# Designed miniproteins, single chains, part 10

Each design is a single chain, and the fold is of that chain. pLDDT is the mean over its residues in the fold that is shown.

## One batch from the design tools (miniprotein)

Design m318
Fold by ESMFold2-Fast:
Structure m318 (fold): chain A 90 residues (1-90)
Amino acid sequence: LEEEYAELVASLTPEQIRELGRIADLPDAVIDYAVETRTPEARAYLGALIVQAALDDEEKRKEIYSLLTPEQKEKLDRVIEAERARRAAA
């Protein structure tokens, strides 16, 4: 799942990362770190936070999807389903 989160974030532009971070109520320092660092670990962490926000709030999920391309939406759908399956198995 960490790899899938990293792949999702790797597909995003810096502008998309900033807007998604704001929708997810992330601190500016976390958003800046994600934009500047660009490591697989930082991407996976950001991806997990975005997916968490989308799972916890329907309106935030809608806003997140509105910012994404069709290909990015497909990636997000896959990581949301994987995270739901992980939570259901716990």
Scores: mean pLDDT 78

Design m319
Fold by ESMFold2-Fast:
Structure m319 (fold): chain A 73 residues (1-73)
Amino acid sequence: PSQEELDEEVDIALGLISLGIIKTIDPEKAQKALDAVRAGNKEEAIKYLKEAGMSEKLAEFTVDALAREVERR
């Protein structure tokens, strides 16, 4: 894999870790955020993660990482 691919994998892993933490705190909001990302609704996903306690910047980062993971599948 290229360095760019490895950097993307790290970002995706960090996003999944952040979601995993929120899932232990608020599993309903974490699931709604995942469903929103899968539906292509990033704004709604960010909203759910913020409601679960993430900062806006962390929520945006997490949603972007999850969207990239969904695109890979």
Scores: mean pLDDT 76

Design m320
Fold by ESMFold2-Fast:
Structure m320 (fold): chain A 80 residues (1-80)
Amino acid sequence: IINQMDQIYNQAPTWTTDQNIQQGQQLRDQLRSNGFDNAASGIDTLIQRGQQLRDTDPDLAHTYVINGIRLGRSLVKQQS
């Protein structure tokens, strides 16, 4: 999990907001399946905020989605 999260984290700034939302949702589901509920919830909250802002503030939306991925990675490392 941590190695996969590191790959996602490193690539996230180079991806589109839509790609980051998709990757974040997949990561959220994998984290929940493995018992990392706090990390999954953190990612989900920030991704949902990014989705809400997509049409009104795309730059801020992108920032929220990337921060969601970063938060999830940090929470998994704290639990490991």
Scores: mean pLDDT 72

Design m321
Fold by ESMFold2-Fast:
Structure m321 (fold): chain A 70 residues (1-70)
Amino acid sequence: SEKEIIKEFIKYDKNGNGVITKEEYIEMMKEKYGMSEEESIEKFNEYDKNKNGVLNYKEYKEMYEEMKKE
């Protein structure tokens, strides 16, 4: 649900700045999916559509929804 996505976004937004940094993303992927650092970096770069080095909520939501599809 949207509420779960928002809760997880807030959980991993350690700085409260409204974006997920690369470091926060790697932590999340390791905790939730057991993903390696290298795999996490590749996925981060895939979803960082603006190439600004962070994931905003829109990019995070798209990633979350795609990860549910395996």
Scores: mean pLDDT 77

Design m322
Fold by ESMFold2-Fast:
Structure m322 (fold): chain A 74 residues (1-74)
Amino acid sequence: SEAEAALAAGKAALERGLLYTALAHFERAIDLDPAVLRRDPEALPWLRRLAARLRESGHDEEAERVEGLIARLE
């Protein structure tokens, strides 16, 4: 699905250090299918990595957006 493709693109962007690109892809995946993250058992670890890297780089607002996505999975 397009949501699963966006989730995969987000993971790939994060591995390449493209934090804003990764965030945009994860947000797009949820916009396309709100349940897509819950169906992926690796989604929570990936979102936690993104939030941590955003905070380490001083992007607190973007980190808070990711933390909001994490809260929806719990």
Scores: mean pLDDT 83

Design m323
Fold by ESMFold2-Fast:
Structure m323 (fold): chain A 74 residues (1-74)
Amino acid sequence: ATATPQQVLDLARQSAADNGLDIDLNDSVQTPQQAISNVVGQIIRLMAEDADPEKILAFMNAFDNGVKALEAAM
């Protein structure tokens, strides 16, 4: 089974918070792909705003690993 959009958004928020990053995500997404697209948009914004690249990388790795683990559990 495919992960839900809400599970993807919750995972992104948790991963960002764990790394001290502020992200703004739309809860009204209908697909996991839309949720991932919103997360990528926030990562691009953080990079453009000169956020800490080590924190961004840690967030990206945590999010990617979490999505893979979530899909494997379903």
Scores: mean pLDDT 79

Design m324
Fold by ESMFold2-Fast:
Structure m324 (fold): chain A 79 residues (1-79)
Amino acid sequence: ETAAQVAAAVALAPDLVARALAEGKMTVLEAEEALEALRLEQELAARRAAGIELSDEERRKMREEALARARARAAAAEA
């Protein structure tokens, strides 16, 4: 799997998430979590392509921050 293949999959995934949300198949929180997870995978792929090696701890911290952002966005959307 190449960075280009990952980027193509990530580019299509927001449309799939938007469709699932519109069909009532997922909640706003689930949609925001999915979108942040996709952005995180894209960021990790970009760092790997640049030759930047991340530790498991650094990857875990980035995932935790992404989930926190998703939760904040979902809360703001319901305000």
Scores: mean pLDDT 72

Design m325
Fold by ESMFold2-Fast:
Structure m325 (fold): chain A 68 residues (1-68)
Amino acid sequence: SMEDIEAQAEAFVAWAREAPEQAIAYLRREAETGPHPEAMARIAEALEAEDWATLRELLVELQRRNRA
């Protein structure tokens, strides 16, 4: 559901706040090796900029696409 997608995005944001270097490294690796390189790169850039609103929006969009 949309609520599950939003909850997952908030969980990621909470983890990224606690361990930003690990979260950035994860996203950059996914951008290099995963199925959604452009989306993961944009998410990493939002996190590096500490743009939490954009980070949430991009995570929700990615999860919505993966479930479509």
Scores: mean pLDDT 82

Design m326
Fold by ESMFold2-Fast:
Structure m326 (fold): chain A 100 residues (1-100)
Amino acid sequence: MIDTYQQRIRQDPTDGDAWFRLGSAYYSQGRYDDSIRYYDRSASLMTGRRRSLVYLQRGRAYYQQGRYSDSIQSYQQSLSIDPDNTSAQSLLDRSRQLLS
């Protein structure tokens, strides 16, 4: 719930998970610009596989907007951290097909 994550961020603005969950909540509402902005903040506060997941979800938001080049870049950033993520690889391949 958006209000819950906004409350967490007000208590701790370095809570990268709260920024990620806020991004995902806006994604679920089709508010992709807001979602991307919150995923960017989350990525700056996280490392490792959690940052990889944030880039994956940011790529999905770009994809929903038809921004396939930005989607590809986000999936590549996800895979640079977690190269064995088959979901990220499949989404990257799908986005590439839409640019061809």
Scores: mean pLDDT 88

Design m327
Fold by ESMFold2-Fast:
Structure m327 (fold): chain A 67 residues (1-67)
Amino acid sequence: MILASEAGEYIAKHLLARHGLLDRAEEVKRAVAEALGIPLEYLTKGLTSPRKIPKEKVEEVLRELTA
């Protein structure tokens, strides 16, 4: 489990390290938010109430988007 606010950073680091797609991070964040059924704001803005996301679910979505 990771916080939704941490998922955005995790996506950016994952793309930078493995795919060099950091400039596409905003589009990927939007797709992840849609796949997880959460508002995009949860991935891009600091919120007072943390939301937890399964890390495996984020990795699954990233795999499909970067395949």
Scores: mean pLDDT 62

Design m328
Fold by ESMFold2-Fast:
Structure m328 (fold): chain A 68 residues (1-68)
Amino acid sequence: SPELEELRKVLETVKKEFLELAGTMSPEERKRLVAEVTLSYDTLAGTLSPEQQKIIQQIKAEFEKAVS
């Protein structure tokens, strides 16, 4: 579905930007950013369809793994 593909592309772009930002931060700043970003993903997921939630949860997991 084109809409789900577009959502994934937007979320992957945003994830890349957050990961680049996290890479320039102190451990304390990075921990704060991670908490804010993961909360934002959870909040967004709660307002969307099950298929969109699946994409957001996949992107969230990828972000958490990459920033660890």
Scores: mean pLDDT 84

Design m329
Fold by ESMFold2-Fast:
Structure m329 (fold): chain A 61 residues (1-61)
Amino acid sequence: MRATVASGAAIRDDGSVVPLPAGTVIEDVKRVEKLSDDRYLVFGTLADGRRAVGVATEVEE
């Protein structure tokens, strides 16, 4: 599963966060929480292997 985020952050090894631009793709979605009919909280990994969390309107396989 992958998701394109409208807003999100990459999580560093020390727990600090770095904002991600809108349109960033989480390539390996590990967790999805449905917030509303059109919004999902997604957690996973970016293409570079960093952990990320974001809000997406759609989750793809």
Scores: mean pLDDT 79

Design m330
Fold by ESMFold2-Fast:
Structure m330 (fold): chain A 74 residues (1-74)
Amino acid sequence: MDVLEEVEKLAKEIKENPEEGAEKLAKFIEEHKEELTPEALAVAVKAIEETDISPELVEKILEAMQKAQEAVEK
């Protein structure tokens, strides 16, 4: 699995169905937090910023991203 490619697919889905796409993205980030790259996280942030998503889902995605960033080692 290519996490960047999957995040890009989910970002596209968010543009077509913001609520379902956002929930899928949040779950994917949480399940793959140790495999997420800064590039994948940037794609996720841009998708959230460009779509009209509920504040609750934005917060859920941001929490998942925070956990992913803490799991990344240099």
Scores: mean pLDDT 74

Design m331
Fold by ESMFold2-Fast:
Structure m331 (fold): chain A 58 residues (1-58)
Amino acid sequence: AKTPAQIADDIIAAYGSLSFSQLKIEVREELADGVEEELKPYQEAHQKTITIVGVPEP
């Protein structure tokens, strides 16, 4: 399983080159807080908002 830091890196790799002001990404509820914290420095540096939504297992 991927760590929150690895998931945050994957998000930045996939979307970081794209022009957006706001992005919403769903992650497993257990990982949501960790991924959100890992993305804060990127959001502050690039003036982009990424909202992480924790979702329960389907």
Scores: mean pLDDT 75

Design m332
Fold by ESMFold2-Fast:
Structure m332 (fold): chain A 96 residues (1-96)
Amino acid sequence: SVSVSVVDAGTLRLPAGRHRVTVSVTVTNTGSTPAVVSGSLLAYDAETGEPVRVEGNEAAVATVPAGGSKTLTVTADLVVPREGTYRLEVVVITET
C-alpha cells in the first residue's frame, strides 16, 4: 500500500532571491513491515500561504525498518519573491 503525509519542517526567514535549503525530518514506521519512504520539499509564504517556487528538488529515499525511524534529508532551491518568513514542509510518500 502507498500513503502520503505532509511533515512540518519549520520556518526560515529569507531575503528575496534564489536560496538552496536543506531540511531534515524524522520518519517513524509504526507498521509491522519495512517501508520505503521518499521525501520532497515544499515551501510557502508563512504570512500569505502562497506557494514558493521550488527547483532542483533532491528527493531523499530510505527504507525504514518495522517499528524503526530514519531521518530524511531533502535539499532544494527556493525562489523567494520577497523577504519574509517561509514555512517548509516535506511531502513523505510511504510504500509498504
Scores: mean pLDDT 83

Design m333
Fold by ESMFold2-Fast:
Structure m333 (fold): chain A 79 residues (1-79)
Amino acid sequence: MLIEVTFKGVPKAGATGTAVDKETGETGEATAMTDAFLPDAKVVVHFPATGKTYVAKIIDSSFDADGTTTITAEVVKVL
């Protein structure tokens, strides 16, 4: 399961962003568990429509010209 997360600026531990399930289009809130560019960087994502919470590992990241960080994360644990 892949989740896309959008953060404003460079996410540090505790930063919040908008999450999207890439398969269903469901939206949720993500919180960075670590600084996004550390080894084994993870996010916690909550999807309110389903009530599900996931831990996801960051597998890709990109930046736009306005300083928005977009990450792709793969679910590693269901909470």
Scores: mean pLDDT 78

Design m334
Fold by ESMFold2-Fast:
Structure m334 (fold): chain A 64 residues (1-64)
Amino acid sequence: SAEEIERLKKEIAELQDQLAADPNNQEVLKRFREKMLKLYELQGAEPDFIARVKRVFDELLELG
């Protein structure tokens, strides 16, 4: 819904500010990626795109 998209965008902006202050915060990074993936899904991104983005994020978190 539009309300969910607006809420996610606000949450993402707040998480971006937190990551700018502490780029190595794995917990904030995980939440940021979770919210980004949910936003993409709600905006009608292709399932294959979502799967690829998730794999890249999972690899990044495993390395960090």
Scores: mean pLDDT 78

Design m335
Fold by ESMFold2-Fast:
Structure m335 (fold): chain A 58 residues (1-58)
Amino acid sequence: SLDELAEKILEMYKALFPDVEKWSEEEKRARIEQLINTYTDLDEEGKKRALEIVLENL
C-alpha cells in the first residue's frame, strides 16, 4: 500500500541521514523526494501522497 511505501521511505531516510536534525525543512523535503524517486515506482500523484505521509511522520 501507499502507507507501507511511505513507511519504508521514512525508515530509509532515518537510516541514511542520522544527522537529520541539522538539516533545513527544505533539505529534508528534497532528500525524501530523492528517496521516493529512487526507490519507488509511484506515479506523480502517488509520489506526492507518499511525500506528505513521510513529512507528517517526521
Scores: mean pLDDT 79

Design m336
Fold by ESMFold2-Fast:
Structure m336 (fold): chain A 98 residues (1-98)
Amino acid sequence: PTAALMDLLSGDISQPITVAQLARAAGMSPAAFSRWFRKVRGVSPQEFIELQRLNEAKKLLLTGKYSVREVAELVGYRDPKEFSERFKKVYGVSPSSL
């Protein structure tokens, strides 16, 4: 990845980042970028972005300062139920059980 791509990936994840923005930063089409990223990282760019959001959500939940609904909003999920289902699939535990 270029420095510009790494800056986007390590930026404020509360702001919506898209595969198209990452592809532009890499100087690639979205299709070419998705193929390259999966080959290098083993996951799609969309999956990678989601995993970064879920990792930040876990950190926020462990502070005890926020509700599950608030954390879902802070990391860019529109639906707290979708957030809870994705979190459980990735970490094996419900966000409410932390």
Scores: mean pLDDT 74

Design m337
Fold by ESMFold2-Fast:
Structure m337 (fold): chain A 86 residues (1-86)
Amino acid sequence: SAEVEELRRRAVETVETDLPKLKEYLATLPLSEEQRKRIEELLKEIEAIVEEIKAAKSVEEALAKLEELQRAVGRLQEFLAEALAE
């Protein structure tokens, strides 16, 4: 479907554009070694899902991977909100 293809394209473009900038920003934050390790794990998860979205052969597969991406980004946002609130 055109809608899923457009969402996939936007998600990939957004992550590929924003992820390097986010990594640079996160490097400036006063985070512990343990927090930085957790962020690195979450970022690796996001990068892996983006590669799976690019490799998706069907609309169903692409949609499932987009949902995984939304959950992974949500986990990163939740962790950052909690870490920076302290």
Scores: mean pLDDT 81

Design m338
Fold by ESMFold2-Fast:
Structure m338 (fold): chain A 99 residues (1-99)
Amino acid sequence: NAAEEINQALRDAAELLEKAVDYESQGKKVEAANYATAAGLWIAAADELARIYGVKPDPEVLQEAIERLEKASERAKALGYDDLARVAENMIEAARKLL
């Protein structure tokens, strides 16, 4: 079911970005960059699946993913992780297209 795949991609994207901020806070910049890249790819996959199949995610899953990305963005900004904050903002914009 394409909707279930989109829901899972949104959850995975949020979790990977949260882990990217955690790795950056530990000084693990390479791991942070890799997790942030993976997070962006999962959001892109969610958008593409929605476009191809003409199906939207569960509204509650989408709202939770956006809230998690917004929280990660605020945390990255507070810690001065400008690159991660920018990745989070781009992911939020992409996720909002699924509304």
Scores: mean pLDDT 90

Design m339
Fold by ESMFold2-Fast:
Structure m339 (fold): chain A 94 residues (1-94)
Amino acid sequence: MSKEERLRRLIEYLLKPLNLSEEEKEKVIEKILNGEDIEEVLGEYIDNEILRNSLVKIIEAFLNSKDVEDFREKLKEINQEDIADELIEIAFGK
């Protein structure tokens, strides 16, 4: 699985609770993959600042990670260690 495919899986998982249309999810994924500002992209769909900031940090942690271990450590730094195993399974597969 490519890093792009892993990022796609992660974003789809993170956006699932928002009940966005497939077209809206695809636009978010495409903009992030094209290097647009994650906070601005998510700000169009997420009014809750706390939720938006958490998702931004998770996506940035993934983009700045070299491998599974680096991603796990970055998730701990942003206080997301409790869901790290789940996010790793979604982003990196098995």
Scores: mean pLDDT 82

Design m340
Fold by ESMFold2-Fast:
Structure m340 (fold): chain A 76 residues (1-76)
Amino acid sequence: SDMEQYIAALEKLRAELRAQAAQASGIEKQLLEKLIGMVDKIIAAAKVSMEEMRKQAEAMLAEAKELYAEYQKQLA
């Protein structure tokens, strides 16, 4: 159940990033596409989850969220 909720949350985040990328251009679109790629890798890791894979996915998600926050601040 926890893993199912985690994957669902990541899929929602991915959908939001895809919607933003569809409206973006240039460097902004390239950065969003890289973030989408990171989220895709995290979802894949979560779906085959062992304890080690879950830990790695959580670290990658934290990194992706920080990168996105910095990106949004630069565009504000």
Scores: mean pLDDT 81

Design m341
Fold by ESMFold2-Fast:
Structure m341 (fold): chain A 85 residues (1-85)
Amino acid sequence: MDELVDKIAETGIEALKKGYIPDPAKVGEWARRFEAQGVDPRLARAAANAVLIAIEKGVITQEEADSLTAEQARRIGERVLEALK
């Protein structure tokens, strides 16, 4: 569980710092999914960016992404927001 959070957060942070822009429509879809699970909108958006980047880069599978819990999404979002200060 922690390894999946770490892989997603690290991949997303690295890509975002290099100016990668994932598909905004798909980011919006992932953010809405996490918000529906009770994740704060700001954390949900940060997590959505990292998750989509990890999928697009083949670091995680679609099944792994679909298995993410609200707690995992919050942890990913917190790490992304902290790194992009």
Scores: mean pLDDT 85

Design m342
Fold by ESMFold2-Fast:
Structure m342 (fold): chain A 100 residues (1-100)
Amino acid sequence: SMEELDRELAEGAKQLAIDLAKKKKLSVPEKTVLIFAVGIALRYGDVETVKEAIDNLYKNAKYDPEGYADVLEDIARLAEKYGHSEVARYAREKAEEIKK
């Protein structure tokens, strides 16, 4: 059923977003996959997973400040697109802190 597929996609996106965000360095393909996984989580209203991913990206930003700031800005744009304005603000705040 579509509900079963949606649940499977949401669970896969959750795990992938959390695991990738914990990495000290993300390759360009890994950043793309992380952004897609976060987009899926946002579409299903999994705000808690997205906030955890943002926190992990912020903690690891010292290893790739520009790349992680760019990912956080992409997350903010996706959050706005899917109507999660609070998450978008949170991601932008973390991106701004990295750029200091």
Scores: mean pLDDT 84

Design m343
Fold by ESMFold2-Fast:
Structure m343 (fold): chain A 83 residues (1-83)
Amino acid sequence: DRALEAAKAALRAAIEGIRAGLPSEEILRRAEEAARETAPEATSEEIEAAAEAALKAGDPELLALVREYEALLRKRRAELAAA
């Protein structure tokens, strides 16, 4: 379950980065760092598999994080397209 916690930590870091207006490279770096700090022994594949399984199971925290992340990405894309 460390892999799932790493996936959630990465999403929270990405959400914070988008909210702070950080460039995509920095958002990715912070998300990767958060995942590594949470589960240094988990591979990217294990983290991804754990997130996928939790989403299929309807994990409410992960679903909320994914929905917030998708909403922020949609807003950011719209702002960039309008500029």
Scores: mean pLDDT 81

Design m344
Fold by ESMFold2-Fast:
Structure m344 (fold): chain A 68 residues (1-68)
Amino acid sequence: AELDEAVDEVLRRVDEFLKYNPKAGRESVREAVRAAAIEVGLKKKLTQEQIDEIYERALARVDERLAA
């Protein structure tokens, strides 16, 4: 699906952020996910609702990894 590709792109950007910021706290990581979701959404001309959806989906995947 179109949003699946956007979520994957957000996750790639967050992984790049974590590569350069390995000691980033949970809140900094959440801010990185939001920033990536906005940037990807604007580049792909997504609606605010779609940007919120990709943020929620990407954040859930990142939160799952951080909770482990």
Scores: mean pLDDT 80

Design m345
Fold by ESMFold2-Fast:
Structure m345 (fold): chain A 99 residues (1-99)
Amino acid sequence: MSEEELEHEVTVALTRMALEVILLTARNLGASEEALEAIRAAGDRIVEAIEARDVEAANAALEELGRLVEEVFADDPEARAEALRLLELIKRRIEETVA
């Protein structure tokens, strides 16, 4: 496997892990099934865009998920800040590896 292919696969794996952490946190905060489904759908779009190497689509899906995080985590500023930090790390990694 090339270094570029390995970095891309690692980016996908780390993105999936970060999205699971966000989803688990939202569930633990008592988010509705509708909100959890919206987060899951936005997460799926991020992963699909990364696999397609579509940086614009990935950034659009990240912005959508960021808005959902701000809404769902409104009552927990620390959880909100952590989730938004995870999204920023995903964005940075996409810009480095998806090209």
Scores: mean pLDDT 82

Design m346
Fold by ESMFold2-Fast:
Structure m346 (fold): chain A 94 residues (1-94)
Amino acid sequence: MAEEEQLKKELEEEKERTFKEVEKLVPLLKKALEDPELMKDPKVQEAIKLAEEAGRYIEEAAGDDSLSLKEKVELLRKATKLLREAIKLLEEAL
């Protein structure tokens, strides 16, 4: 019982963290995508790859009703880590 309530709370908290990282990422990605020279930077290319991978985990966590609460939390945690790494790479390249 306590474990299920904790996982539900953790899922909502991870959704909030993921959303905050997406909000930080979007303006940085837009700036990079609008500059053809930045698109050639290996750090920008890696950041885009990480952001796309994070997007797949977010989509899976939101769209797959067969997943347990624990599995959804783990997917969002992976997405959040990838988003944070992508943001750091973009900040270093920009």
Scores: mean pLDDT 84

Design m347
Fold by ESMFold2-Fast:
Structure m347 (fold): chain A 66 residues (1-66)
Amino acid sequence: AKELLEKAEEYIEKGKTREALRALIKALIQKNQYDLAVEMGLEAIKAGYDPKVLREALEKVKKLLK
């Protein structure tokens, strides 16, 4: 999961917001956080893959998946 979070951060920096979301979702699934994965996916799609929303999601996931 840590490697996927690092990849998500890298993708956000490069403007690859869809790839960033996929990495976040994979990290959550590996930790059996399915409900959070769905919630974050829907929020990101609703926001049009806004980098700010993805940054907030990344920070939330980092705190959860320590």
Scores: mean pLDDT 80

Design m348
Fold by ESMFold2-Fast:
Structure m348 (fold): chain A 57 residues (1-57)
Amino acid sequence: SSEIDTLTTERDTLNTQLVDASSAGDSVRSEELAGRILDLDTRIDSLTSSSTSKSSS
């Protein structure tokens, strides 16, 4: 879906910024970016899961 694609693009952008911040020694910025990337990863996973029927036992 377009939402998953948008979130994936945003995550990639933030990952690049995280590398830059880490290289610059900006630990505060790096921590913020890492947290945002984790949040986006969780959202992408949730959206991907919702496209599949749940199996019940």
Scores: mean pLDDT 81

Design m349
Fold by ESMFold2-Fast:
Structure m349 (fold): chain A 104 residues (1-104)
Amino acid sequence: MSKELLEELEKIGEEANKEPNPEISRLLKKIAGLALLEEDEEVRRIVIEGMKLILKEKNKKAKLESAKVLLEALEKALEEEDPEKRKEIVEEAMEKVKELIENS
């Protein structure tokens, strides 16, 4: 993992610790931990961007639902051997996260 992406994941972990909702905090920490296992830089970057969008969301329901979507997608992506397919999985999740945030 690049130093820049590692530093961004560390900052996301710190922000997740400040999250007042324990379920959302737990989901974001799990996403950050799983993102460390991803070897493809572009897939990692998409996941980090998704976590940043979720952290900025003020609506608790949209934030929780978005975190669940991103976590499920990342768990599915990590079972896929093809990095291009992993990218497609996380890109679909990102579009769903954006829809949930825009409609909150």
Scores: mean pLDDT 82

Design m350
Fold by ESMFold2-Fast:
Structure m350 (fold): chain A 109 residues (1-109)
Amino acid sequence: MEELAKELAEAAKNLPPEYLAEVGRRLGRLAEEAGELVGDPELAERGRRLGEEAVKLAKEGKGEEAGRKMAEALELAIEAALRIEDATRSTGLVLRAIGLGLDVILRGK
């Protein structure tokens, strides 16, 4: 998990700020959605804020810091999604979150 945060931070250094802002926004929304689906409004709010922080850092040219916030949002989205009782919705959210993280890592190489 610390390795994932380091990989996302490193990859984010090499990517356009607008792309990083969009991925950060999407990861924050996935964490918010997962938190809502499990009835955890505090987790949903935390996911939304992590996405907003990633967007702000990306727009400021702080790609490495944006990547770290994206990793936190990704981990939160997966944690919340695994608590969803509907296996299809849970799996869909986990795969979407992982797919966004992998896209950043692969494009940053």
Scores: mean pLDDT 84

Design m351
Fold by ESMFold2-Fast:
Structure m351 (fold): chain A 78 residues (1-78)
Amino acid sequence: SPVDQLLQQMDQLVAQAQAATTLAEVDAIEAQFDQLQQQLKQQVQTLPPQEALKVLVQSLAWSGEIFTTRRRLERQAA
């Protein structure tokens, strides 16, 4: 499904963010992730409520992982 493809792309971006060694790399990945997350929010409105909730929870968890990676790189740069 289109939702499954978006989730797979988002998962790959999270893995790339975790492997990133510079803030510039994480910023570029975060911008791509934000675009996919916006598309996901539009598509979840067509899903059953239970599936929409699972997808949104996963998206928020991934956003948190990117945020955590960014915070660690900021600390290493200081």
Scores: mean pLDDT 86

Design m352
Fold by ESMFold2-Fast:
Structure m352 (fold): chain A 73 residues (1-73)
Amino acid sequence: LDALGRLSNEERYFAVSAALAGMSPEEVRELMLRAGFSEETARKVAEAVRELHTQSREEREALLARIRKELGI
């Protein structure tokens, strides 16, 4: 969870959402770059998505629910 812990709350929400949607780290990186994010931010988010793909779907959904509470959504 080191990669996820280095992200902002909004970046963490995006990373978990992308992982639940089945996006690859490479797809997330390209999407972030096209959206105008820096290469450094895109790499950090893609790394977090790669880490999240090692977790079960239930673990990812529980993490998303926690992040939503932290963001007040």
Scores: mean pLDDT 76

Design m353
Fold by ESMFold2-Fast:
Structure m353 (fold): chain A 78 residues (1-78)
Amino acid sequence: SAGRRADLKIDKKIEELEKKALEELKSKQLDEDEAVEFLLKYLKELIKLGKETLETDPSALDENVIKIMENMEKALKL
């Protein structure tokens, strides 16, 4: 991976977001609509993290990863 320090920072924040998301998902009995809203919220946080990372270090990740996540968000909003 390119930029080990930036990668580690991203990995830690993603791990924290995943842990929080899993804890919320386990504690809540969500219907289909609520589950989609929860996933959209989580995806928005990942997109934000990715954009902030690119602003700090443009070489830390591929911009196309952010575009893929934005396309997923668009698909879920349908």
Scores: mean pLDDT 70

